# Designs tried in a protein design run: designed miniproteins, single chains, continued (3). Part 55

Each design is a single chain, and the fold is of that chain. pLDDT is the mean over its residues in the fold that is shown.

## One batch from the design tools (miniprotein)

Design m9882
Fold by ESMFold2-Fast:
Structure m9882 (fold): chain A 82 residues (1-82)
Amino acid sequence: MLYRPSPLLAALLREVGVTAEEYSFGDIVNAVGAYALEKKLVDYKKRIIYTKGTRLGELFGVEEVHLMSEEFRERLLSHVTP
């Protein structure tokens, strides 16, 4: 299944150099992960992404989110249309 990103998610994806009209969910997760790594937002010991003050924080509306959690998945899915 392919998803079309919201304008906020599309802006984040553009920062990591991806500009397709539609993505698989795995491609979206990988691109968001690349953003978090490039911005040094990941605490691997706690498996947390610190989103406060970043474009990802604007997207999710939270200060932190757990890596590969159901919350992470649901927040991303709220910014895509099938």
Scores: mean pLDDT 79

Design m9883
Fold by ESMFold2-Fast:
Structure m9883 (fold): chain A 93 residues (1-93)
Amino acid sequence: SAVARAEASMKEVFAVAAEILEKGEEALRKRIESITDEKERKRAEVALRLGLEVIRALEELGLDPLETTRAMAESDEAIREFAERLEEYYAKQ
């Protein structure tokens, strides 16, 4: 299912966002540069970029970025709750 693939991809992005917040962007970039498989490396580079954008969006929403990204990486329910809050935020802008 396209939805199931999107949810799995979002969990990966949130997991990467949590890792950026815990270990720092530079440490994660160095790990990505050590990936020898071109396709895996490219996927990791995209996940890093999206993770940074997620952190920015969470900060703009006034959410705790680390707590939120950890919850989202572990739960389909957390992803749905975040989507609902994001929709509410944009409805007020």
Scores: mean pLDDT 76

Design m9884
Fold by ESMFold2-Fast:
Structure m9884 (fold): chain A 91 residues (1-91)
Amino acid sequence: ALTERLDVVIEGPPERLLAVAPHMAAAGGTGRLFAAAARGAAEGDEAAAREALTREAARLGYRLTGLRIEGYTENGERVYRATFRVEAVPP
């Protein structure tokens, strides 16, 4: 059964986000959502991330209901964050 709602946060330095994204995608299922969010955060392309997340969510029976991509500094390092929500599509 699908979880009714998923709230997801993916964050890290851009090089690490790009390095882990293929491994997230290879896991399948929700891993494809995580991969799309990681790439979007690392590249700063919210429009492309939104399109990819909407497509992958639909494949899993979800709808994208929120997305934010932002960058900040933590302990002197640049960190990028993607925060998104998907909700199960009712019958």
Scores: mean pLDDT 78

Design m9885
Fold by ESMFold2-Fast:
Formats: structure tokens, sequence, C-alpha cells
Structure m9885 (fold): chain A 75 residues (1-75)
């Protein structure tokens, strides 16, 4: 349990650090979408830590479906 929580937290921190490095390199139009991705990952990680993996999966799937048309709009 503790090791699993530590792994989830470490993965979230690594993900946020990766996106923090990429965010300033994105066009202004893409930055809100990138911020939403980070927020969705944080919400999913919190759901996993609360023992709700189904909720975490739903958050990730909904955001991925929403991201695709918004990314296409930037092209």
Amino acid sequence: AEAERAAIRADLEAFEARFAAVLPKLPEEAQPIAREMVEASRQAANALLAGKPEEAQAINEEFLARLTPEVEALR
C-alpha cells in the first residue's frame, strides 16, 4: 500500500515536471489544453490514491477523447 502510493506520487511528480518543461515551448493556443491534461492526471492520481481506479480510468478516457479534437483544431 505505502509503496504503491509512493509510486503513484512519483509518477505524478515526474509527469508534472515533464509538462512544466514543455509548456513554455507550446503555442499560446495549446497551453490551456496542456494545463487541462496535467489537471486530469492529478485528478486521476487522486482517485487512485482514494481507492477509486474506475474513476481514475474514466477521467483519463474522457480527457483523451476531448483532447483529440482540440489538438486537431490547432492544425
Scores: mean pLDDT 72

Design m9886
Fold by ESMFold2-Fast:
Structure m9886 (fold): chain A 110 residues (1-110)
Amino acid sequence: SMVDNVERIIKEIEEFAKNMESLSVEEAKRKAILLEASVSASFLGALLLAKLNKDEESYRRVEELELEITKLFNQILASSDLKEQKELARKVAELLREFLKVVREIERKS
C-alpha cells in the first residue's frame, strides 16, 4: 500500500539521519538524492489519488508538504556540514510523518 511505502521511506530517512556522522558530506548528498526520488514518487501517487477522489483539501495539503520537504532536501544538498544535514534530515522525517497522516486519509476515501 502507499501507507507501507511511506512508512518504509520514513524509516530509511530516520536511519540516514542517525548514521549521518559516519558519512562524508558528499556521501550524504548522494543518499539524499536517492531518498528525494523515493519521496517524490510517493507525493506523485498521493496527488493523483487525491485528484481521483476529488479531495481538494488533501491535494492542497500534499502540495504544501511537497514544497516544504523539497526545500529541506535542497538545503541538505547545499550544506557542507554533516551536523546541519542531520538536523535537516530529521525535519524531513517529521514532515513525512505529517504526509503519512494525509496518505492514510486519502487511502480511506479510495
Scores: mean pLDDT 90

Design m9887
Fold by ESMFold2-Fast:
Structure m9887 (fold): chain A 79 residues (1-79)
Amino acid sequence: AEEAAKERLLRFARGSLEVTRLVSGLLDEDKAKKYIKKADELLRETEEAARTGSVAEAAEQAAKMMDLANEVIKEKLAA
């Protein structure tokens, strides 16, 4: 049960990274690189939390991935 929850959180985090990459591709190159780097860092933290931490810790890191995707979408809509 716990492993299944962590696997779903990792799948969600990877999906959020894909959204961030797609939307970042519509921004200028410097902004795109910044957001992609941040998303890659957050994914590594989510994978580490899923491996060594609790489901709650993995969920907290995965939520940061969603927040970043929302920020990139808002920046594109403002441009």
Scores: mean pLDDT 82

Design m9888
Fold by ESMFold2-Fast:
Structure m9888 (fold): chain A 71 residues (1-71)
Amino acid sequence: AMELREKARKLISKAKEALDAGDIQAAVTLINEARKLVEQIRAAGDTESAEELEKEINELVKRIQAALDAR
């Protein structure tokens, strides 16, 4: 599932860029798409890559929550 890992990594990178640009809605959308790919990676038996990607997603979710709490 090399292609799924690459797609998930690109979505996470785009989510970081969206969050850095202040586009919280875009960051949330991109993270949700990355989560779907992580579940497909896990289902394919690549639990190590899924765990690494899930940790990155969780860190971005914390950043998104902090940005929302600042309102």
Scores: mean pLDDT 81

Design m9889
Fold by ESMFold2-Fast:
Structure m9889 (fold): chain A 62 residues (1-62)
Amino acid sequence: TVTLRVKSPFPVPKSIIEAIAKDLGADKVEELEPNVYKVTGNFDPEELIEKLKEAGLEVEIV
């Protein structure tokens, strides 16, 4: 389980984060705050960050 902050001045749709995370084996994605997501499941956090970066999203672990 990881909590990610999306580094964006604009709201990013949860659906983008959820689609990428679930493709990597995540079970659940929760929006805690605008651009802050809790991702739960059996996946590699580094791989998730890299895939989000490939989609144009810069993220950090909170």
Scores: mean pLDDT 81

Design m9890
Fold by ESMFold2-Fast:
Structure m9890 (fold): chain A 77 residues (1-77)
Amino acid sequence: GSGRAPLSEAEVELLREMLKLADEGGTGRIPASRAKAWLESFGFHPTDAEIAALEVDGFIDLDALVAWAARHGAPRT
């Protein structure tokens, strides 16, 4: 389904910078296993199925991470 209320441009920029810090290969993507830990550092709890739905060739790009975060929102504490 189509998502609504996407993250702001400033939030996307922050995620881009954080992804670059985790992306040692400079590909603009993060390995699926690293993406899970990276999302957990923001308090998210992605499932293996969710990671599999986002990954392309074993990697997840910023756009997919932004879309996923926008759909799931911040976890309630």
Scores: mean pLDDT 70

Design m9891
Fold by ESMFold2-Fast:
Structure m9891 (fold): chain A 86 residues (1-86)
Amino acid sequence: SEVARKTLEEARAVLDAAEAAIAATAASDPSLPAELVARLRAELEALRRKLEELERKVEAGEATTEEVESTAYEIFSGAAALVAEA
């Protein structure tokens, strides 16, 4: 489905933006606790893994529309939270 593909592309773009935000914050503020940056990166990696699993299911024809929407929402929300904390 074209809608699922576009949703996955948008989810990837949002995670890429979150990664860039974390990297920019780490580079610009050397006073930030190392554990905060590590936590944000760990949360980003967890969202990346969710996206990879969803992409696998979509390619296999195993993902429902509801599953794509639900998982994408979690990724969009999680990425927004990471950007807000960065």
Scores: mean pLDDT 84

Design m9892
Fold by ESMFold2-Fast:
Structure m9892 (fold): chain A 65 residues (1-65)
Amino acid sequence: SSLEELERAARAAAERVRRALEALGLKVDSVEGEAISETEARITVTVDGVTYESVLTLGELQAMS
């Protein structure tokens, strides 16, 4: 997949995660999605000062969106 496609998927997944957490009433400090290669992206979530990080493929990101 192209880097641009992965960047779009990562951003969409990050927005999906943010909305889901906010819908649950959680205090979301930040959610970021960025491509780290042509095949993998990193999703970083900070909730109540605790940071969680995952590395996902395009297929995994699309399954989340």
Scores: mean pLDDT 82

Design m9893
Fold by ESMFold2-Fast:
Structure m9893 (fold): chain A 82 residues (1-82)
Amino acid sequence: SSIRDLSPEEQLEVARQMALDAGQATDPASIIEFLRKALKEAKEVYEKLKAQGLLSKEEEAAFEKLIEDTEYLIEFLESTLK
């Protein structure tokens, strides 16, 4: 399932756990900053791999889902926590 399929409470816990796992502070601003950085890096990796033809159809779909889910999570956190 996507992050979008989770309850608001579950989405918050996912974001906090990601920040903790990355050694980041768990305040709303730090979590959002961490996710924005991760999103930028994911987009750059996706664009490079796609341009090189190294991704399967399934891998392209997985990257697009990850990017979309992360963008949704950032928007949700900005509206809810910040």
Scores: mean pLDDT 75

Design m9894
Fold by ESMFold2-Fast:
Structure m9894 (fold): chain A 89 residues (1-89)
Amino acid sequence: LERLLRETHEHLLALVRKLAAQPPEVQAEALAQAAESLPPELAALLERAVAAERAGDLEAAERLAEEAARLALELALATEPEVIAAALA
């Protein structure tokens, strides 16, 4: 569980940092595409994390990315039996 959360957090934080480094128009387009595919709560956390990273608030960006990772795993656990089995092992 902790390893899966850590890896998901690291992956999302890397994505947040990559998006924050893009020009504003590219960042906005990528976030809009993510919002079409993701639950609203998850999309909002990612958008806020990217905004925090751009503002130089690295601590807030890491915290928001961790919240997004936790929410993503909770949603995956509710939907995918294989993720539930992995979490219990």
Scores: mean pLDDT 71

Design m9895
Fold by ESMFold2-Fast:
Structure m9895 (fold): chain A 106 residues (1-106)
Amino acid sequence: MKTPEEWVEELLKAVEDYIANPTPENLERLRKKIAEIVEEAIKNGYTPEELVRLYVEVKNRIAELEKTATPEQQAALREVVGLLDRELYRAIEKLTGRGVPRPAAP
C-alpha cells in the first residue's frame, strides 16, 4: 500500500516515462495504474475530498512538467490530464454510489 505522497511521486514518474515514449500501450498502462491506486484508496476508506486533493496535487505537478516540455511532450501531457479527469469521475461515482454521468449531446 502507498502513502498519498508516495502515490503522487510514483504517478509522476509513470507520467514522465509515458511522455518519454508516448504510445497507446503505455497510455493504457498508465490508465490501469491510476485505476489501481484509486481502487486501493477507496478500499482504505478515502473520501471524495481526499481523492480530489491527490488529483489536484498531481495536476499541479504536471503543469510544472509542461513548462519545460517539448511540444510533443505537451500533447502527451494533455492526454494524461484527460485520462486523470476521467479516472477521477470514475472514483467519485464509486464513492457516491449515485454516479455522475458524462454530458451527452442533446
Scores: mean pLDDT 74

Design m9896
Fold by ESMFold2-Fast:
Structure m9896 (fold): chain A 58 residues (1-58)
Amino acid sequence: MEKKVYVLEDKKSNTKVTITIEGDKATITIEINGHTETFEATAETAEEIAKEVGMKEV
């Protein structure tokens, strides 16, 4: 199974979004001004989000 990691950083709003996709599951981590929220999603949903938002694969 391939592991994919997508990252988006917005320096203006001090926001960092990380999406980690492993198999059929994904973890989305959002960091805003030191506050961290983590969500579980399907790989399909997470990949759609990464594409829509224009995130870069690491």
Scores: mean pLDDT 78

Design m9897
Fold by ESMFold2-Fast:
Structure m9897 (fold): chain A 78 residues (1-78)
Amino acid sequence: MAEELIEKGEEALNAGDVEKSLQLYTEAARKAIEANDKEALHRAIIGLGETAQVARARGDEKSAKAAEEQKELAMKSL
């Protein structure tokens, strides 16, 4: 379920696990799109943006770019 993945993504990001956060929010966005759940999709987009910001602050350019790309794809599905 998208909401459970969003909660896990937030926990991963709070723990500093950028890669896990990216994976969880990406999966949450995909599940929200499949379910046509625009509220969950908005929450996943916010989480992807936060993941990109944290990755960038840590010098993880690869994860930051991946998070920005997934955010852009998710935004096109709104």
Scores: mean pLDDT 86

Design m9898
Fold by ESMFold2-Fast:
Structure m9898 (fold): chain A 69 residues (1-69)
Amino acid sequence: MTEEQKKAAAKAVANYVRDRLLARGVPQEEADRIAEEFYERAMKAAKESKDEVDLGKRLGEIVRETLAR
């Protein structure tokens, strides 16, 4: 997996998290802030990931934590 693919995956999941928060009634500014924090954390996890399976597991854990409050 390339660095560009890792960034794309992190960005796609961050956008997904933002959209889920907005759908739940979270205000735009708060949803954007949480998604940005998620993206930074996801980028760090992606850099440390060895393959697509490891990346998926790490991103899934971060999504679960973020959406659980």
Scores: mean pLDDT 78

Design m9899
Fold by ESMFold2-Fast:
Structure m9899 (fold): chain A 99 residues (1-99)
Amino acid sequence: MKEVLEQFKEASERAAEVARKLGKEEAERKLRESARKFQEAIDLIDQGAPKDVIHKKILEGVRYANEGVNLAPETAKELRPVASPMVGMMLRMIGDEIE
């Protein structure tokens, strides 16, 4: 899990740099918040936090990434390689909540 979250964080940071170069300040802020939420999720895993708390942070990270891409669609290419792992992680999290 941590390795996948690290990849999500790095992709969001790369997307933020694309937004910055384009002068899309709001998109940059959203994408940097996405990276921060994924880092917070990693920190929570290291602290042994409850699964629901970790999942909430991951979902917040995904929401910020989506908001950033909607504001600057050019950033989507940086997130595309991690999009499938993100969906897979979200589906596993939903499955855990239904139990």
Scores: mean pLDDT 79

Design m9900
Fold by ESMFold2-Fast:
Structure m9900 (fold): chain A 68 residues (1-68)
Amino acid sequence: SEKDKEALKALAESLKATDELSDIGKENLINGIENGSLTGELKKQALEAVKKAKNKEEIIEELEKLAS
């Protein structure tokens, strides 16, 4: 949905504003997605993207791709 795409874009933009994502920051991001507005398959894909990413840049790229 458009709301899910906007939520993904907002997450990507918030990550761009940080220096580097710590392990605690990554855990907080996962919790935010799990308890946020994303639902169904898109929520699952966003969680997988965060869990598999090696750095914040990979998370940003994957979230932006999901928002497209």
Scores: mean pLDDT 76

Design m9901
Fold by ESMFold2-Fast:
Structure m9901 (fold): chain A 71 residues (1-71)
Amino acid sequence: SGDKLNRGLGLGFISMLLSLANYTADNPEAKKVLLEAAERGRELLDKGIDGLHEIAGVAAEAVKRVEELLK
C-alpha cells in the first residue's frame, strides 16, 4: 500500500514537470530542463520513499532553474 502511494506521488511530480514543459514550449532550454527532470523522476519511481524524496528534490531544482531561464 505504501509503495503504491509513493509511486502515485512520484507520477504526480512527473506529470507536473511534463505540464510545465508544455507551458514553456516557447523557451527550448526551459523545456529541456523540465523534460530531463521528468525522465530522471521516472528512473526513481520504484525506489520507495527515498526515491520519492529524490524526485521531489529533482522537481524543485528543475523549477528553480526554469524560473532563472525565464528571466
Scores: mean pLDDT 83

Design m9902
Fold by ESMFold2-Fast:
Structure m9902 (fold): chain A 72 residues (1-72)
Amino acid sequence: SKVEEFRKALNEELRRVFAEHKDMTPEERAEAIHRALRELIQKYFPDEEPLPEDASFEEIVRRINELIKKLE
């Protein structure tokens, strides 16, 4: 299902970010996570309005929760 594909991609992307940026500051890692999540949402939900480049982490999390709920 699309939900399973999205969750798998989300987990894989987060693992990559953590592995690649483990030696970075918490702030730099947070920025990398923000970017990865924004891009993942755009890839899996191209019909939805893209998140602004300056979207907060709270906005990104809210969007993810709304999209997952919509697919249920």
Scores: mean pLDDT 74

Design m9903
Fold by ESMFold2-Fast:
Structure m9903 (fold): chain A 91 residues (1-91)
Amino acid sequence: MEAERQEVIERIEASRAAVEASELTPLERALLLGVGEVQLAILEGVPAEELRERLRELGVPEEVIEALVRAYETGDVAEEERAAAIARELL
């Protein structure tokens, strides 16, 4: 469990480094970093409201935040797909 958690954290850190090295728009950066924050929230077991605030601070659009937080609370893959669809429409 500890080793698997560390692998996920390392993957998130690598993704953040790639985002920092890329000439992304503010929206693209917010969306990519937002995915990492959802993964970290799952590992940490934080309250949904704390995740919502983290996503807002990153500049993730409210519609995407709503869908991601719902996916986080329910563990429902359909809500995760909905968040991805909304994000694609905004890009």
Scores: mean pLDDT 73

Design m9904
Fold by ESMFold2-Fast:
Structure m9904 (fold): chain A 78 residues (1-78)
Amino acid sequence: NQALIDGMQMGIWVAERKGYEEGAKKALEIIQSDPNAKFIPSFEVAKKAVEVGLEVALTHGYRAGALAGAKYAEENAV
């Protein structure tokens, strides 16, 4: 889901600078604004997805982090 990946990418960028809550808010803003989004995660799931994504990004780079966060959100879409 490209909308999730794009949201996670921006959410991780914001989280690295302003913390996980602001990162999750930004991720949801991007996902909600994308008409091709297949689903919109809850704030709790988005926040955890951004946490997972940032941890991966710090060790394996930003793209890998965005993919990991998107995968978490898809697997926990409740």
Scores: mean pLDDT 82

Design m9905
Fold by ESMFold2-Fast:
Structure m9905 (fold): chain A 86 residues (1-86)
Amino acid sequence: SAVEEKYAELLPAAEEMTLEDARIIVKKLGLPEEVAEEAARRTAEEVARLAAKQLVEPTISSEEFGQRGYEVLMKAIEEAKKKLEE
């Protein structure tokens, strides 16, 4: 569909932008470098999909998008910590 084509077109740019933003945020949180990079990568993968969908079909407010992004980031940090523990 036209919606799916536009989503696919926007996804790579959304992934690059969300990864850059996520790296900046996790660095400000003072996390260990390995946890920060893994958390940023995981956050970008999920948030980029939400961002691309929101650009194609805006179904949520900017405030709701921000809240969902924050929840994804917090979950990604917890998952990164668990994965990188000895």
Scores: mean pLDDT 77

Design m9906
Fold by ESMFold2-Fast:
Structure m9906 (fold): chain A 65 residues (1-65)
Amino acid sequence: SASVEELGAKLRAVLLEPEEQRVAAFLKLLRGANNDQRAAAEAFIRATSQLSNSNKETLLQYLQS
């Protein structure tokens, strides 16, 4: 959907931020996300090679809470 595509673009943009700001920026994007957007974000976070394992664990824990 268009909303999932827009979220995907924003998630990719966060990867251009300094590493120390990425978790906070992702969490801000996910606070307003619907279930479809949260599922897409989880898949993106699991698949990307541009996040540390520690940052992936933090974000996935948030999505599962």
Scores: mean pLDDT 80

Design m9907
Fold by ESMFold2-Fast:
Structure m9907 (fold): chain A 81 residues (1-81)
Amino acid sequence: SAELEEARRLLLEFHERYPDAPERIYLGMAHALTAVAEGDDAAAERARAQLRATLERHMSPEEAAEALGLLDRMLALVRAG
């Protein structure tokens, strides 16, 4: 689907911008995406908050906000599909 293609594009964009991102960031993204797919908004919000904290420890606040923005776009695609 177009939504899956766009989500894959966003994931590749994240990897290209942050090639040294630790595995736990990708696991955090997976947790948030899975929670949204399951309709568990509380779990999705907790996963997003945990990922934000991890990103803020790994990169600047501005870069963390941009990376979190990519996740938010992926979450919106999962909600739409």
Scores: mean pLDDT 79

Design m9908
Fold by ESMFold2-Fast:
Structure m9908 (fold): chain A 94 residues (1-94)
Amino acid sequence: SSMEFVKEVLEELEKLVEELEKGKISLDQARERLQELRARVLEQLAKDPRNELLIYTGIALEEMIETFENESDKEKVAEELRKIVENLRKLLEE
């Protein structure tokens, strides 16, 4: 289901941010993983373009990717990504 898919994406995002915060992955590795997750979300959205959960998840991923264009400090990137993930989690738990 789209809800199960979105929950899996959220879990992958939470793990990605945690690994970035702990210095286990580079900014380049984090960006690559976000781009892969965005591609997967867009594939699901193509099948159901009116699905609000997929739309909101896609928007969150775009905001996370946009952070890498505007910020080069790893700790600040991790902080901004954490805020986006927390906002997405709250939206999906409603």
Scores: mean pLDDT 86

Design m9909
Fold by ESMFold2-Fast:
Structure m9909 (fold): chain A 83 residues (1-83)
Amino acid sequence: EEEEVKRWKERADELIAKARQHIASGDAEGALTYANALAILGAVLYAVSQRPSVSPELAKEMREIADRLFDAANEAERAAQAL
């Protein structure tokens, strides 16, 4: 489902941008909120990638997006704790 992968990439990019915006504005609570959203979306994509109905190619793309989301969540959490 190529259109779904595109939507997940777009949503991931939006959430990452929002997390970074809250960090830049010094909003620790907002940064933590988006860190949680990033982690949740990452976990969902990882879980879906494990389904036998998902092709290996699609599963790889989903895991790559999930890894980006987890990295961004960890960065946002660390940055928020420093604010």
Scores: mean pLDDT 83

Design m9910
Fold by ESMFold2-Fast:
Structure m9910 (fold): chain A 61 residues (1-61)
Amino acid sequence: MTKEELDREVDEALLLMEAGLAINSKDVEHLKEVAERARELGFDDLAEWIEKQAKEVEKSL
């Protein structure tokens, strides 16, 4: 495993944690921001999942 691979795994884990906190707090705007950062970092699948979670949270408000 390279340092770049490890840093990427850490970034993904941090994005997942932040998305989880935003879901728990029902913060749709924060979820959309986390999804955008995930896309910028190349985590497209994660970004799509977070965007779906944002829509579900928005429906529950």
Scores: mean pLDDT 81

Design m9911
Fold by ESMFold2-Fast:
Structure m9911 (fold): chain A 130 residues (1-130)
Amino acid sequence: SSVERLIEEIARLVEEVMPQLSRESRLIVSQAFQFMVGVMEMRANGASIEDIRKFVEGWLSTQEILSEEERELAEKILSLVDGSLVDLIEAILELVLTQAEARGESEEELATLRALNDRILDLVRRMEES
């Protein structure tokens, strides 16, 4: 399916950048990727918006939300559950990047994460436009 190909392409992008990330960022990026895969598969299989919302709430409950910016992003993610996939994935990636900035990751690592996020979003947009 188009969703399976998208997941495989995102997995390759994530694997490509893994060696450039800190140990903590690798764990967080891996967990965020698995979460995004779950959301994409649920949507592709026709899961209800209520089931997707519960899945998203479950993931957010595992996140360490320390700042007002992170809290606002978490609220935005919940508000986008019934929106487009691209908007939801963009908000998830923005939360992950904001958390990396809050942890004090290097400018080089943050640039790598921003580039990864842009490439993932391009892939998602291309799938939704097809």
Scores: mean pLDDT 87

Design m9912
Fold by ESMFold2-Fast:
Structure m9912 (fold): chain A 82 residues (1-82)
Amino acid sequence: IREIVEKVLKEFGVKVSDETIDRLVEALSRFDFTDEEIENFLKNVLNYAKEKGLPLDDELVDYIILTLRSAHPLVLRYLAKS
């Protein structure tokens, strides 16, 4: 899970601390996602942010963590399935 998170963030040029990566991994681990679902979820969120001209930084990753804490599992699975 951590290796997939690091790989996707690196692909999109998102530069965050190891502590932020650890917090994102912990937030994702509360869901019963496959490695592919995690990769698809992160890519979908980061592509959306990129399309809207949002900075790919610590603030965006904090919003992803907040979304994971607040969102219904079915909504997150829908985003991960594509």
Scores: mean pLDDT 73

Design m9913
Fold by ESMFold2-Fast:
Structure m9913 (fold): chain A 87 residues (1-87)
Amino acid sequence: GLEKATARERAALEKGFEEGVKKKISVEEAKKLFEEAMKLLEEEPGDPKVYYLAGLGLGGLYTHSKEEAEEKKKEFEKLLIEAQLKE
């Protein structure tokens, strides 16, 4: 999961999350960013951009619904674990 991510990947996720919260992006935009991150994770799991986009989407969702953001975070972590087990 996130605990096995590199320092750079975790920093990208944190930066994305802060920016998503600060910008208060719409729920629709946040969901699209998160979906893009999930798709990119499937294709290029080692790309730091995955973490940044996931953070941005989660941060945006968090400003509207903490519950939905937590559910999406768990979904992202599950896919990360699956990707990490493959490598």
Scores: mean pLDDT 76

Design m9914
Fold by ESMFold2-Fast:
Structure m9914 (fold): chain A 61 residues (1-61)
Amino acid sequence: MEEEIRRLAEEARRLAPLASPEVVAAADKALQRAITRPEDEEALREAREAVGRMREDALRR
């Protein structure tokens, strides 16, 4: 797995207990897509955005 995707996945794992289930599910789907197609810049962008939403949700808890 590429370094950036690995870091995003690790961050998502740490944030999962602090984020809403829907935000976690969306991030999981985006990360799985990026892992499956690491050359897909759109999939990587979606993964970054989804993990970003998890950070926002975690900050409210």
Scores: mean pLDDT 78

Design m9915
Fold by ESMFold2-Fast:
Structure m9915 (fold): chain A 63 residues (1-63)
Amino acid sequence: MDEILEEIEKRSSELEQKIIEILKENPSATSEEIAEKLGISKKTAAKHLKRILELRKEILEKL
């Protein structure tokens, strides 16, 4: 699992890397919680969270 998160970090923007760090601490973090912690809009947080989850799923399916 840690290896997959590391691979996602390498392919992610700086903002997405910060979101991944939050998810490492709290895997159940919502877009609202991420937005609050990073000082960004819920809409922006949701967009980047969706992208991270899609990348994680794609990597897991191709392994």
Scores: mean pLDDT 73

Design m9916
Fold by ESMFold2-Fast:
Structure m9916 (fold): chain A 69 residues (1-69)
Amino acid sequence: MDQERESERLRQEGLETAERSYEASLKHLLEKGVSKEVAEKSAKYAQSQADQETTEEQAKELAEKIAKE
């Protein structure tokens, strides 16, 4: 019973974490004066490279590096 709920909850938490990483990276790049188009692309790339051990700070740093290239 609880195993199915735990699996779904972990999946939901994973999606929430990915969304938070994207939003944090996007906001960070926009605050640094990056264009919306470049910021969205870079934030999505950083989100795609993020795993469960990736911090918001690491995601922001990766997005910033991609936006500068």
Scores: mean pLDDT 70

